Designed miniproteins, single chains, continued (4). Designs and how they scored, part 87

Each design is a single chain, and the fold is of that chain. pLDDT is the mean over its residues in the fold that is shown.

## One batch from the design tools (miniprotein)

Design m15017
Fold by ESMFold2-Fast:
Structure m15017 (fold): chain A 68 residues (1-68)
Amino acid sequence: MSEEEFTREVLRLAREAVDKAPTMTDEEIDKWIEEARKRLLELGVPEEKADAVAQALRTLLNHVKETA
């Protein structure tokens, strides 16, 4: 995966996260983040980057849910 492809995928995931977060339970958020992480690994993203994105997405989802 190129840096541009990685950035595009991360932005796509972030958009989906923001749209869905207000209606999701904590369990659904955890499941969604784990699936997103697995997807990144399948696309050839290194584990360190996939973990960093998963943490960023969790922080984003928690923030959106708390402010909704």
Scores: mean pLDDT 80

Design m15018
Fold by ESMFold2-Fast:
Structure m15018 (fold): chain A 66 residues (1-66)
Amino acid sequence: MKIEELKKKYEELSKKTQELADQLRANAGGDPATIAALSAQLGETVRERNKALDEYKKLIEEEKKK
């Protein structure tokens, strides 16, 4: 089901954002280039996660609408 697929995608992206945030914390005060790259990846993953969440919410509302 597409709703379940979007929920799974959101959860996978949420885990990835947490992993990237953990890597950023581990590299705090380290190499600026590494920090910049991880920060950029985190930002991209957050945008994808938010898009998946919005699509998931839209499908739930359509389901309520019959």
Scores: mean pLDDT 80

Design m15019
Fold by ESMFold2-Fast:
Structure m15019 (fold): chain A 95 residues (1-95)
Amino acid sequence: SARDEAKRLLERFEKGEKKFIAEGTGRHRGHTVKVRVYEVGDELVLDLEQDVDAGGLALAEAVEDAARKAEKKGVPQEIIDKLRRMAERFREADR
């Protein structure tokens, strides 16, 4: 299940099996979200440092900001594309 997959990714993350990719910040309606993006195996994990009452639009902006910063660092396009797809899903979830 998706929950079991998420649990396995979190266990690997906690064991230090993670690579830092980029950091992003998003703002919407007075809320600020800061996200740190890590690669864990073939998956991306988002670590949210400021998630108090922030909506999907603030999160989407933070992920898009991280994608732009990763692109400037020469991170592989496959990872950039995954981040942009995640940002779009967060925007859609806020409907």
Scores: mean pLDDT 79

Design m15020
Fold by ESMFold2-Fast:
Structure m15020 (fold): chain A 74 residues (1-74)
Amino acid sequence: APSGEELAAMSPEEASALLRSHGVRDAGPRAAAGLVEAVRAYKPSAEAVARALELGRGHDSTATGAAIAALAGR
């Protein structure tokens, strides 16, 4: 999984490709932009990013963003 810094630097297309590779259901540019914003806001650890992407698998981008917020708030 990428670091939070790497994810924060991604374009919407790069982040969209990452979400698709992790099986996130609505892995479009809007979903990708939301993920990048969450990473910038919460500055999660690499472990938190990896867990959030795993928890988002088979779910929509809202679930992935919520997981980042929850895991980064520790």
Scores: mean pLDDT 72

Design m15021
Fold by ESMFold2-Fast:
Structure m15021 (fold): chain A 59 residues (1-59)
Amino acid sequence: MSPATRAALAVAKGLGLSPRELARLLADPSSRRGHMARGLLRANGFSDAEIAAAREELL
């Protein structure tokens, strides 16, 4: 499991989302909640490519 996936799991818990729900939101470029979750991951120093890889690990 990558550091980005671990951070994504922490974001999911903080937002009250399941890992699968977060994965769906991160896959949706038009989702406002997805933009917020992606912003939190970027604030933790993860690139868009790392976030996309973490999404695949959560599915």
Scores: mean pLDDT 81

Design m15022
Fold by ESMFold2-Fast:
Structure m15022 (fold): chain A 75 residues (1-75)
Amino acid sequence: VKSLSEVEDPAVALVGLSSVKAAARSAADSDFTGANMPQSVRQTLNITDPDAPKDDILAKLDAKMDEIQARIPAE
């Protein structure tokens, strides 16, 4: 499965990760765990624990989005 961080257009990768983050924020904490992640997102964030709590997932999402954002040239 292709990692979202390897998408040619970093803006597309950010949209994908932003969508997952929005879904996480709208879900109850008990309903959003590592097991609920798509495989591509789990590979991108290195989430190996299916019981990983929502807060850990959101922190990894933010860190990865910041990493991708840093690769976009400032204009």
Scores: mean pLDDT 66

Design m15023
Fold by ESMFold2-Fast:
Structure m15023 (fold): chain A 87 residues (1-87)
Amino acid sequence: MEEFEQAYEKGKKEAEEFVGKNSREELEKRTQELVQQFEQAQKEKDILKQAYLLGQLEVLARELGDEELLGRVEGAIEKLREEAKAA
């Protein structure tokens, strides 16, 4: 549980720093890369890596105004938190 929240918060902080230092085009490119990494982490069933990547994607989706991606990310975070509680 604590490890999940730490990974998620780490992802958010890194993405917030990235947003402050990079252009909108770089944010869009990074978002695409993170989506691919998240899909791979799901296949590997790596809960902590998924938490870290979802933290980054949440920040980037909010900054880009991508409501569809944000909704998907928020749903994935809720499901992953329940999985982390069961572990």
Scores: mean pLDDT 84

Design m15024
Fold by ESMFold2-Fast:
Structure m15024 (fold): chain A 70 residues (1-70)
Amino acid sequence: MLTPEERQRAILLALRKAQEKGILIPTDEVEKALDIVDENPEATPEQIAKETGLSVEAAEIVLEAYREVR
Protein backbone atom coordinates (compact mmCIF):
# COMPACT_ATOMS: atom_id res chain seq x y z
CA MET A 1 0.00 0.00 0.00
CA LEU A 2 1.35 3.43 -0.99
CA THR A 3 1.98 6.03 1.72
CA PRO A 4 0.30 9.43 1.06
CA GLU A 5 3.75 10.81 0.08
CA GLU A 6 4.47 7.92 -2.33
CA ARG A 7 0.98 8.36 -3.84
CA GLN A 8 1.56 12.08 -4.43
CA ARG A 9 4.96 11.33 -6.02
CA ALA A 10 3.42 8.63 -8.25
CA ILE A 11 0.72 11.04 -9.48
CA LEU A 12 3.26 13.78 -10.26
CA LEU A 13 5.64 11.30 -11.92
CA ALA A 14 2.86 9.81 -14.09
CA LEU A 15 1.75 13.30 -15.21
CA ARG A 16 5.39 14.22 -15.99
CA LYS A 17 5.98 11.04 -18.03
CA ALA A 18 2.71 11.59 -19.92
CA GLN A 19 3.72 15.18 -20.74
CA GLU A 20 7.12 13.99 -22.06
CA LYS A 21 5.30 11.55 -24.40
CA GLY A 22 2.66 14.11 -25.46
CA ILE A 23 -0.16 12.16 -23.79
CA LEU A 24 -2.98 13.92 -21.90
CA ILE A 25 -4.09 12.02 -18.79
CA PRO A 26 -6.89 13.17 -16.43
CA THR A 27 -5.67 13.32 -12.80
CA ASP A 28 -8.82 11.54 -11.55
CA GLU A 29 -8.09 8.55 -13.81
CA VAL A 30 -4.46 8.44 -12.61
CA GLU A 31 -5.73 8.24 -9.00
CA LYS A 32 -8.11 5.38 -9.92
CA ALA A 33 -5.31 3.54 -11.74
CA LEU A 34 -3.04 3.89 -8.68
CA ASP A 35 -5.80 2.46 -6.45
CA ILE A 36 -6.08 -0.57 -8.78
CA VAL A 37 -2.30 -1.16 -8.88
CA ASP A 38 -1.94 -0.65 -5.09
CA GLU A 39 -4.62 -3.36 -4.53
CA ASN A 40 -3.18 -5.62 -7.28
CA PRO A 41 0.49 -4.88 -8.15
CA GLU A 42 0.32 -7.61 -10.84
CA ALA A 43 -2.43 -5.76 -12.77
CA THR A 44 -1.69 -5.47 -16.50
CA PRO A 45 -1.89 -2.18 -18.44
CA GLU A 46 -4.87 -3.64 -20.35
CA GLN A 47 -6.68 -4.40 -17.06
CA ILE A 48 -6.03 -0.87 -15.73
CA ALA A 49 -7.21 0.69 -19.02
CA LYS A 50 -10.45 -1.35 -18.90
CA GLU A 51 -11.20 -0.32 -15.29
CA THR A 52 -10.32 3.41 -15.60
CA GLY A 53 -10.99 4.46 -19.21
CA LEU A 54 -7.30 5.30 -19.79
CA SER A 55 -5.60 4.09 -22.96
CA VAL A 56 -3.25 1.10 -22.57
CA GLU A 57 -0.30 3.46 -23.19
CA ALA A 58 -1.49 5.84 -20.43
CA ALA A 59 -2.03 2.85 -18.09
CA GLU A 60 1.57 1.71 -18.76
CA ILE A 61 2.82 5.19 -17.76
CA VAL A 62 0.91 5.03 -14.45
CA LEU A 63 2.25 1.50 -13.78
CA GLU A 64 5.83 2.68 -14.44
CA ALA A 65 5.36 5.62 -12.03
CA TYR A 66 3.96 3.28 -9.34
CA ARG A 67 6.95 0.91 -9.69
CA GLU A 68 9.46 3.79 -9.45
CA VAL A 69 8.06 5.06 -6.11
CA ARG A 70 7.95 1.58 -4.46
Scores: mean pLDDT 81

Design m15025
Fold by ESMFold2-Fast:
Order: C-alpha cells, then structure tokens, then sequence
Structure m15025 (fold): chain A 99 residues (1-99)
C-alpha cells in the first residue's frame, strides 16, 4: 500500500537521522541505490530496518511484543522507532547477532 510504504520510509528516516546511524547524505545514497536496483551493505541494512518498521506499525496496538536487533546500533534505531510511535513501553528489543 502506498500509504504504508510512506509511513515505513518516514519512520526509518526519522529514527536513522535522530540516532545518527546514517547521515542525511547516506540516506539519500541508500534510496538512490534501491531505485537503481543496486545492492549495498547500507541498502541491505535499510531494507532490514524497513521490514522491522513495518512489523512495528502492524503491531503498535499490542501491549507486549519483542523484536530482535542484529546489533546494539540497530537496537538503538528500533527503540527510537518505538518512541516515535509512542509504544516504547510496549516493546522489548533484544540484540540477537545475525549468524
């Protein structure tokens, strides 16, 4: 859905910029890479965060949810997403190394 895609994109953008994990320039480079069909380490990280952002949006009305993060930096971004959505008290974030 176009509206959901916009909500996901804005949530990821705000969380990434606020946490400092990506700069505005890096965010624009990621979007350009995705538009050009190019796979980069940063574009993959963005897509992984976008999937988790969509999951948080779908589960924002649930009172006890757990979401995994592949790193402490990703956990910080996910916590910021939950805060932006006003659900930080309902979400437990656990760092689970991608293996």
Amino acid sequence: MEERAKEVDELVRQALLKTGLFTEEEYEDIKKAIEEGKVTDKSLRYLELAVRAEWLLENKDKKNVTIGASSEEEAKVLKEMAKILGIEDNVTIKVVPAG
Scores: mean pLDDT 77

Design m15026
Fold by ESMFold2-Fast:
Structure m15026 (fold): chain A 58 residues (1-58)
Amino acid sequence: SLSEFQKLAQKVLSLDLSEEEKKELAELRTRVITAPTDEEQAAAVAEMRAFMKKVVAK
């Protein structure tokens, strides 16, 4: 859900991410914003969500 995604994003932003993790997150966000189709945007959102879950689970 949107509210769960927002909570996850806020949690990630509150973490001391490494420079590599920040770069990966920025790249994933760019893919979401620049996705040429709804299908590709949904896939990019899923990848971003999976990455955020991984960094939060530490």
Scores: mean pLDDT 77

Design m15027
Fold by ESMFold2-Fast:
Structure m15027 (fold): chain A 68 residues (1-68)
Amino acid sequence: SMRQRWLAELKSLEGFFISPDSVIGLAQRALDEGVLTEEQAKEIIELAKEGKSKEAFELLRKYVEESP
């Protein structure tokens, strides 16, 4: 499933430094692929813009896990 592919990708990135721009790009792609809602993607993007890229990445993972 798309969700399982996303979870595998996010797991492969775990433990690496993820830049704010990278998290924003991931959130935008997940929204475009129907894995996130627009509201979920905006919340992640706002956290990344605040320099909270680790928190944004963890929130992205959580929302992907909750995705149908």
Scores: mean pLDDT 83

Design m15028
Fold by ESMFold2-Fast:
Structure m15028 (fold): chain A 78 residues (1-78)
Amino acid sequence: MKAEITVTSIDEETGLAHGTATLEDGRTGRALIGADKEGYARAIVFASDGTAYVVRLETPLSELKVGDVVTGEVVEEL
């Protein structure tokens, strides 16, 4: 399942980004974007039904800017 995330803010102290996610099925939610333990860009998406998903992003964290729309693939359901 694909996810689309609009980056709304980047915390300069932590390097974490925040966004609004839309899932392929039309569900929306909040996204928290960071690096995983291997350094790849990853989002946790909190869907409106209370389900959380881990999304692997196509764009590296170092290239993210506020207002960017980035895509990724859901790799895990929490």
Scores: mean pLDDT 79

Design m15029
Fold by ESMFold2-Fast:
Structure m15029 (fold): chain A 90 residues (1-90)
Amino acid sequence: VEELEERAREHVRAAGETIAKDPSLADVAKQVEELGLRAIEAKDDPAERRRLFDEAIDLVNKAGASIETLANVAYHLGEADRLMEEAAAA
């Protein structure tokens, strides 16, 4: 369970790092990481976890990030959500 949660945090950090490659999006990267960590902390509330990850993706989209950046962020946050779902099922 701890290993799955740590891997989820690694994916949240990777999403933030992907956004932060554009210096103009540094504040968005920080907000996405904060939302992702809050989603992980939601633990046994999959609806709230999904809502927080969706809010993070929406922030990246509204900031005008490239399609490639959006796809990478969506992948990492989707993996974090999947890992947290597996942790809750264990």
Scores: mean pLDDT 83

Design m15030
Fold by ESMFold2-Fast:
Structure m15030 (fold): chain A 68 residues (1-68)
Amino acid sequence: SLKEEAEELIKKAEEGLKNAKTVPSRVAYRDALEVARKALEETDPEKQEHYLEVAKRNLKIAEEIEKK
């Protein structure tokens, strides 16, 4: 379900934020976490899917920053 996907993204973002080594990666993980939380609270499925996609992209950006 979209709710379960949002909860999974929240957990990944929280773990990423906890282990982030740089300020830029922490900011990116925090942004991902905020958007994932918006997805969890959203009642409109289309908007929820949009927030989930944004959260996934922000997580990927944070991971790429950590690799540099």
Scores: mean pLDDT 84

Design m15031
Fold by ESMFold2-Fast:
Structure m15031 (fold): chain A 60 residues (1-60)
Amino acid sequence: LLEQDYKAARSLAERLGDEETLKKIDEAYKNKDLNSIVQILADLTAKALPEAVDAALARQ
């Protein structure tokens, strides 16, 4: 669903501190561009996997 993918992508981009990607996600959501949101989410997920492990270890 568009809203769930939007929320997931936005949450992940916020955690990574990627302000440029946040803007792209917000624009895609305004345009109801599900394909762009799904693509961004997939790219962020692949990029964040190693950083998610590092962040979890740093937090303890």
Scores: mean pLDDT 73

Design m15032
Fold by ESMFold2-Fast:
Structure m15032 (fold): chain A 71 residues (1-71)
Amino acid sequence: SRREELRAESAKLAPLIEAANAGDLAATEAVLDQLVELSRELIEREGFPEEYREKLEEEYAKARELIAAAK
């Protein structure tokens, strides 16, 4: 199920989330990238309107700019 797939992917992120919480910007970017990938898959699977994909990409771009500025 989607819930099981998301749970499995979330478990893979645990070490990266811990590193990100410790202030590792590279780990923060890796977590962001993986969450965006999961969100893209969810939007496609559910058949959400294009607006959801556009919002995701806009927010992703802004988040990447903030991480880059912090480096």
Scores: mean pLDDT 74

Design m15033
Fold by ESMFold2-Fast:
Structure m15033 (fold): chain A 71 residues (1-71)
Amino acid sequence: GMEELREEIERAVREGQLSEEDARRILEAVEAGDYEAAQNALVRAVARGQLSPEDARRIGRALREAHLAGE
């Protein structure tokens, strides 16, 4: 859910894999219920070369689980 998503994003920021700005954009979009905007923010972070494909996959999975829990 949201807690798992937040923990995964915080870990990526702590390890230098994700900027605090990109993390904030993703979390704010999810909190607003805008999962499309959250996914777009994640894709942009990957495109900038900040996230490994494995970390992007983990965050993307947590994002989908948060969306399903919010329905």
Scores: mean pLDDT 77

Design m15034
Fold by ESMFold2-Fast:
Parts: structure tokens; C-alpha cells; sequence
Structure m15034 (fold): chain A 71 residues (1-71)
């Protein structure tokens, strides 16, 4: 089965996929304000996850996802 570390990374990836879907749906509707708001909320959440996590895999993935959202 998955380790606790793998579960933590999977949960992070699922939450990120939800944020990304919300951003893409807002962009598809032409709602640039909602897309930008959701992106900022996702970045803030990922920064908090990185700060609060003791799991280096979660910290590394959160940092990667923040960089992806800021690009």
C-alpha cells in the first residue's frame, strides 16, 4: 500500500488539481478576476503547506507547484 508520505503527497496533488481545474474553468468563462483570485489562494495554501509540513517530499512538491502557478 501507499506510505504515509506518499498519501500526503497524493492529497497535495489532488487539492492542487482542484485549484487548477477551478482556475482553468474561470479562464474558459473569461472570468480573469476569479482565475487570478483562485491562483493567489492556491499559492497561499501551498506556501502554508510547505511551512507546516515536516515531510521533505511534500515541501519539494509544494515548492514545485508554487513555481508552476507563478509562471
Amino acid sequence: GLTDEEVDVAVLEIAYAVFKTDIENALKRGDLEKAEETRKQAIEWLRKVKEESTNPAVQAEAERLIAELEA
Scores: mean pLDDT 81

Design m15035
Fold by ESMFold2-Fast:
Order: C-alpha cells, then structure tokens, then sequence
Structure m15035 (fold): chain A 68 residues (1-68)
C-alpha cells in the first residue's frame, strides 16, 4: 500500500539523516542525500516495485552516500 511504502521510506530517510549528522555531514549534504534517496524510492514506486524492493534499494543508496 502507499502508506506502507511511505512508512518504509520515512524510516530509511530518518535513519540516514541521523547517521549522516553523527558522521559530521553538513546540513546541505544531508538534504541532498535525503532528496536523492526519496527520488529513487519514488521512481521505483511508480515502476511498480514492492515495499521490500524499494526499502532495500533505498538502504543501499543511503549506505553509499554515508561512505562517500
């Protein structure tokens, strides 16, 4: 459902923002990363991917952004 997709995305973005802040990323980098994660999730949602697939893709992108 849309609510399930939104809830999963909100968790990934929140966890990314908290970890990025703890690692000393700037507010600008955190906003840009959150936007990139959200945009990717929206693209996959429109293409009919499941909540599980979108969450996995979003978490993998978040991990890459944190290790940059």
Amino acid sequence: SELDHQSALDRVVREFAAEARARGLSPEQIREGAREITDKAMELYEKGYSVEEIEKAARELAKRLLEA
Scores: mean pLDDT 84

Design m15036
Fold by ESMFold2-Fast:
Structure m15036 (fold): chain A 95 residues (1-95)
Amino acid sequence: PTPLDTTLGEMVVLLDDTFWSARRKGDKEAAKIALEALRTLGELGVAIQSGDTEKALEYIDKLKELAKKLAELGYDVTSERIIKLLDEVEELLKK
């Protein structure tokens, strides 16, 4: 696996864990946002594999917005980790 594959995989695990944590707590809104983030992360992976850097950057921006919404609902640690990993992906795409 490449460093990029590893970073994307870490985000999948974090968002999946957040989804199930939210479900166990009955936090329907956080679970919904986590699912939207997982779907968007899948679209990001496809854009990266196809070399569509412009579209990949759009999905990164969308994922940052979703992470901020998770922070507003009390998932601060998950949000901070996702944003850091997204910044790493963005740096790799711009180099």
Scores: mean pLDDT 87

Design m15037
Fold by ESMFold2-Fast:
Structure m15037 (fold): chain A 94 residues (1-94)
Amino acid sequence: MEEFESLEEAIEYAKEKGIKNILAVDDESTEEVRKLKEEGKAPETVVTEATSLTARLLRVMVDGEPVVILARKELARKVAESLEAAGAEVVAIA
């Protein structure tokens, strides 16, 4: 699992690897992703909406699709560890 210091770097890594599940899971990261989308630095497919987040987490957990988690650093690590313990493929965090 790769760790990035910026959401922009993690999003670019996900794009290069063709990772579809890029999830912002806290309010701070959701707001930063929203700004990056406005600047054209993040694709519209980065999930910031709670309903879409649930659907993508089901694909990660049930279908084994790889995921990138965007959150404050300690939350990102805890979410990644919990998902990996449940059998998910966490590719990167920021």
Scores: mean pLDDT 78

Design m15038
Fold by ESMFold2-Fast:
Structure m15038 (fold): chain A 63 residues (1-63)
Amino acid sequence: VKSIEIEISEDASGIEAGEKVIEAMKKAGVSEDEAADRFNKVMAEASKEGKSVKEAAKRAGKV
């Protein structure tokens, strides 16, 4: 399992966090569309669990 370490402020907007996660995934060889889908899915799960944007980004970085 490969993980991408992404440092995101807990005050960051969802858009800003998404841009950082997508950029990091693209640098790791993931397509932009796939990275966006992965991030949105993880964000939905984290939001459902009451987790922060930072936790969602951390989960999305684990691939």
Scores: mean pLDDT 66

Design m15039
Fold by ESMFold2-Fast:
Structure m15039 (fold): chain A 77 residues (1-77)
Amino acid sequence: SKREEAQKLIDEALEKAREFVEKNKDKLSEEELFEEIEKTILPELRKRLSEVLDEEETENYLLVARGEIYRLIKEIT
């Protein structure tokens, strides 16, 4: 289903974010980690979600993903 595809895309983006944070946590601040993810991982996720979801669903899933990334950064750093 489209929801299962969207969830897979989010899970993949969260894993990429985790790998990025773990690799860079000693080099970048929490703010800098989030800024790099917002510049790289989140735009790619937006584009891929937009291919399977409508605009409203894409924004809702991105809002959840942003929150999860912020939580992940705080847990790792």
Scores: mean pLDDT 85

Design m15040
Fold by ESMFold2-Fast:
Structure m15040 (fold): chain A 75 residues (1-75)
Amino acid sequence: MELIEALEEILEKTRRYNWSKDEAFNEVAQKLGELKAPLEVRQLIGRIMSEAAADPSVTPEQAIERIIEAVRELA
């Protein structure tokens, strides 16, 4: 619950502040640490971030949206 809310806030800030993927991903990583997310959740999100970073057609906003969708499927 708290993780999804944090990710949605990161999505809003990414759009508002024109964050790069690196900036958005750093905020995601920080929130995962603050919320003490399980290793399995961190590994899943890490893979999505790596795939999005490798694909220039994926926008920072789309990358965060993919993370939110994956986390929702776990809940």
Scores: mean pLDDT 84

Design m15041
Fold by ESMFold2-Fast:
Structure m15041 (fold): chain A 80 residues (1-80)
Amino acid sequence: SLRAELAALSAEELVARAEALLEEIRALRESMTDATPLQRLLLDNAIFLAEEAIEYAKAGKLDEAAELLTRARSFLEQAK
């Protein structure tokens, strides 16, 4: 599972994965000219969770960061 994969990463690797996901989410949001209110809400929540995952990873809270990043990916997939 993605959660198990992320839980095996170092803090630096987890930050890099979260930053890459954040760029992917932001790029999708910027490309969606006719996004529904629900799609915008899901993508905004995904951005927030990915940013929080970066902060938790930098604080050494890797399990919490992995959970937040897993949730961010889930919101991104729901918005597609």
Scores: mean pLDDT 85

Design m15042
Fold by ESMFold2-Fast:
Structure m15042 (fold): chain A 101 residues (1-101)
Amino acid sequence: REELIELLRRALEHAREGRRALEAGDVDTALAHLAEAAEDAARALRLAEELGDEEVAELVAKALEELARGLTLAELDPARAVEHVRKAAELLERALELAEK
């Protein structure tokens, strides 16, 4: 569980940094942070599945879908990308709260 919590914290921080970069108009920095968030979230999903933590796995899977939409929209429509990254961060925060109890 400690590794899961660390991965979720890293994914959440990268998602937050990616959103801040998008809001600042720094698309290159945003893409780098969102890619790191997706990588950490994918590792967290695999670990949550291995641990049998179905509720955390479901939230992280949804966060990954939102991160993928954010990545796709980051250059084309940064305002819509921000909304998807915000949803991903919310889902990751909920997953982290469940993993920490």
Scores: mean pLDDT 88

Design m15043
Fold by ESMFold2-Fast:
Structure m15043 (fold): chain A 77 residues (1-77)
Amino acid sequence: ATVESILENLKSNGSLEDIKSAYYGLLLDKALGLKDQSELDTLLKELEKFLSPEEIEEIREEVERMLAAADEAEARA
């Protein structure tokens, strides 16, 4: 999906919780190298337009906690 299709879906089905969830997932994907970083960066910047600074900080804090355990993902499986 393109950045536009994701943003349109979030706008039309628009809960703030959906936008937060998408932002969290994209930050994790970028950190884990699961997707193209350039595309993820573009999506993250676009989603930040729909989030408050406080919400962005909350999501980044959650991602940072997950990143601390990213190298241990195999041990969880």
Scores: mean pLDDT 70

Design m15044
Fold by ESMFold2-Fast:
Structure m15044 (fold): chain A 86 residues (1-86)
Amino acid sequence: MAEELIELSKTIDEASKNSSDSQEIREALAAKLVELGMPQSRADAIVNDDAAALALLGELLRKAQEYAEEIRKKLNIDAGFAPPPP
C-alpha cells in the first residue's frame, strides 16, 4: 500500500526529470496506474483529462498525507514544514 504510493510518486518525479514533454509524463503516469491495477483505457482517459487527473491526484495526496501523518505521530515529529513566505 505505502510502497505503491512511493512507486507512483517516484515514477512521476523521474518522468518529469527525464522528459520535458508533458505527453511522455502523462504516458508514464498511465503505465504506472495500469501496474497498480487500473485498466489501460481508464488510465489513459484520466491522464488526458486535466480535471480527472487532478481529482485522482487529490485522492492519492489525501491517502499519502494520512500515511505521513500516522508516521509523524508514531515518531513524534514536529509539524512545522510550511515553506518560508516569498
Scores: mean pLDDT 63

Design m15045
Fold by ESMFold2-Fast:
Structure m15045 (fold): chain A 89 residues (1-89)
Amino acid sequence: MVERYEEVIKSPLSAEEVKERLRESAPLAEEGAKRVSEEHPEWKLEVEYDEENGTVKLILTTPEKKYETILTPLEDGSIKAVGVVTDLP
């Protein structure tokens, strides 16, 4: 079964500030992913940063479910968040 969630998060920040925060969050998320992998070897956490679009993708795979979150900065300073949860198997 697959569940999809989509929302636009309004922020008081400018588009440039949102893009900068997402860019700065990527290496921090990668450090967090390494720590999670060490504590939970059965879980896989992947972080992808698209420099061209400023998009951050987080993928958490557990034995029972896969969680995907995509954060896209918008020109008005808001963030488009798309979440997908997939049951395994």
Scores: mean pLDDT 78

Design m15046
Fold by ESMFold2-Fast:
Structure m15046 (fold): chain A 95 residues (1-95)
Amino acid sequence: MDIEELVELIKKLMELSESTTPEELIDIFLNILEDVFKVSEEELEEFRKLFIEDPKAALDFLIEQLLRAGALTEEEAKELKSLPLEERVKKLIEL
């Protein structure tokens, strides 16, 4: 999956976030991390726990992965981390 496909998944997540359970959102984000970034099983489990306990921190982790992939600049990553979930997803769509 390329960055364009990741952006489309994030758009779908934004639509679903209004009615989707936290568990369903976690599964979608885990698919992004597994398929796009090929993260280890240990990192996926850490992400799952983090998302349940602190969704903002879990999105910060996803933003760091996007930064490493070259999809975000360091400045854009910092700005995204300061935004609420809805605004953060909207900005990720603009990639």
Scores: mean pLDDT 63

Design m15047
Fold by ESMFold2-Fast:
Structure m15047 (fold): chain A 102 residues (1-102)
Amino acid sequence: NIQQGIDLLSQGNYQQAISLFQQSLSRQRTGQGYYFLGQGYFNLGNYDNSIYYFQQSISLTDPSSRLNSMSYTMLSQTYYRQGNYDQGRIYQQRSQQGYQSS
């Protein structure tokens, strides 16, 4: 389940966390599942997969939600890690716009 995967991420057990998130997503496609799958790949340095899964999280979440904002924040950070500063700045701005009035 997602919570076990989060616990594994916090312990640095990224590959096992990825497996649990993939299992969760095979049962139900959720923005939260894609967000944490993206984080798992980010921590492994697999930035292409990380970008893909954060984009999937964004597509499945409400634009005003905290999760949508968090997904844009991580997408921004992933682009910065790749040296793509233009995309990093764009998504950083979107992360700040998505979680207003809370």
Scores: mean pLDDT 85

Design m15048
Fold by ESMFold2-Fast:
Structure m15048 (fold): chain A 98 residues (1-98)
Amino acid sequence: SLRDLILRMIAALLRIIGAETEVELKEKSKRKVSEEELEKIKKDLEEALKELEEVVEEIKADPRVSEEEKEQWERLLEKAKKIAEETIKKLEKLLEES
């Protein structure tokens, strides 16, 4: 259902924001972080981004979704991609420092 797609999208967004927050906290702590932990965060973030892209595409295909709503979901996806890309770059730097 459309409701289920929206809930899956929200869940994927929360995973991306959660990863960004966790990485920011690790950077600020200045503590050595395990490579295994950083790699797990990176994998989860990449999986969440892929899920978000797939779910947004399905929502945009639903005839009940207005053109204005499709544009809003597209903008939200673009912002989430930028957050994920920046977070991945930070993770790669932390991995180099590990």
Scores: mean pLDDT 83

Design m15049
Fold by ESMFold2-Fast:
Structure m15049 (fold): chain A 82 residues (1-82)
Amino acid sequence: MEWVITITVRGEEGRNAAGKVLGEILEKEGGEVVDLEGEKISEDIVKYKIVIKNVSEEAAREIAERLAALPGVLSASVEPAK
């Protein structure tokens, strides 16, 4: 199954923290990034849509929960891809 992760990050701290957590879980699960889209909201705020595959529902939920708890992450959500 494919999942869409939507995350809004502030500055380099939020981006680096989010990338590290996502990378760790994807490596553990054998998951892959299929697509990555970024939208600049302001000078220091970026919204990302990341499509991932080969990840369980449990792991996808863990990604969203851990990302939402990180300093510099304004919001994080996960939903099934079409």
Scores: mean pLDDT 82

Design m15050
Fold by ESMFold2-Fast:
Structure m15050 (fold): chain A 88 residues (1-88)
Amino acid sequence: MAKLKEEVRKILDELGEAIQNKDEKKAKELIKKLVELLEKNKDLSLVEDLIEQTKALIEQLKEMNAKEYVEKLEELLKGLEEVRKKLK
């Protein structure tokens, strides 16, 4: 569990950097990697926690007019919700 949370955090940090650098290809690859990692590990509680955190971050970034970040986080949220649906 601890190592999975650390790997997820690393991917999220890299995703933030890719969005900031406008690296569309890298951002999509990182979202796909995170979704695949979560599907493989089948940790429903971690997926649900990430959904809540991503929703909160989207709302915060909407207030900050960070439109590019919001769009990428909405793609991530959709991927996380599909993983949650598969794990139920």
Scores: mean pLDDT 78

Design m15051
Fold by ESMFold2-Fast:
Structure m15051 (fold): chain A 86 residues (1-86)
Amino acid sequence: MEEAEKKAFEELKKILEEVFKQGRITPEQAEAMAKKLAELSPEQQKEFLLYFLEKMTELALKKAKSEEEKKHILEQAEKIREEIEK
């Protein structure tokens, strides 16, 4: 059972990598991610959400054209992280 949860987590990471490679998320990818998240324990769901936030923050920082935009992105990411960790 622990192996099944680890496999679901790894499959989620693969879907996320394809999303980042494409630069957008399709409805099919969103549905697949939601299904895999439901197979995870609450602790693993938190871990995945933190990983997702980190990757989204990296993408947003790469697109940011000013230091003010980067600061805003980091502040928003910190607030979301605090909420997930609760």
Scores: mean pLDDT 75

Design m15052
Fold by ESMFold2-Fast:
Structure m15052 (fold): chain A 61 residues (1-61)
Amino acid sequence: SQQQQLAADVARIAAALSEAKKIVDENPDFGDKELAEKLREVAAGVGPDAVRLTQVWQQQQ
């Protein structure tokens, strides 16, 4: 159902955000390039929709 698909998408995005937060918190010495690369890896691991949202978020800074 659409509700189950939406819940799964939200869960994947939430997991990706949690992992991204962990990478930022555990690697305070990383520069912008290193952080961007690690965040892209996390986003890619959870699917294309999450990757797209991560790219939009970066562009809106």
Scores: mean pLDDT 67

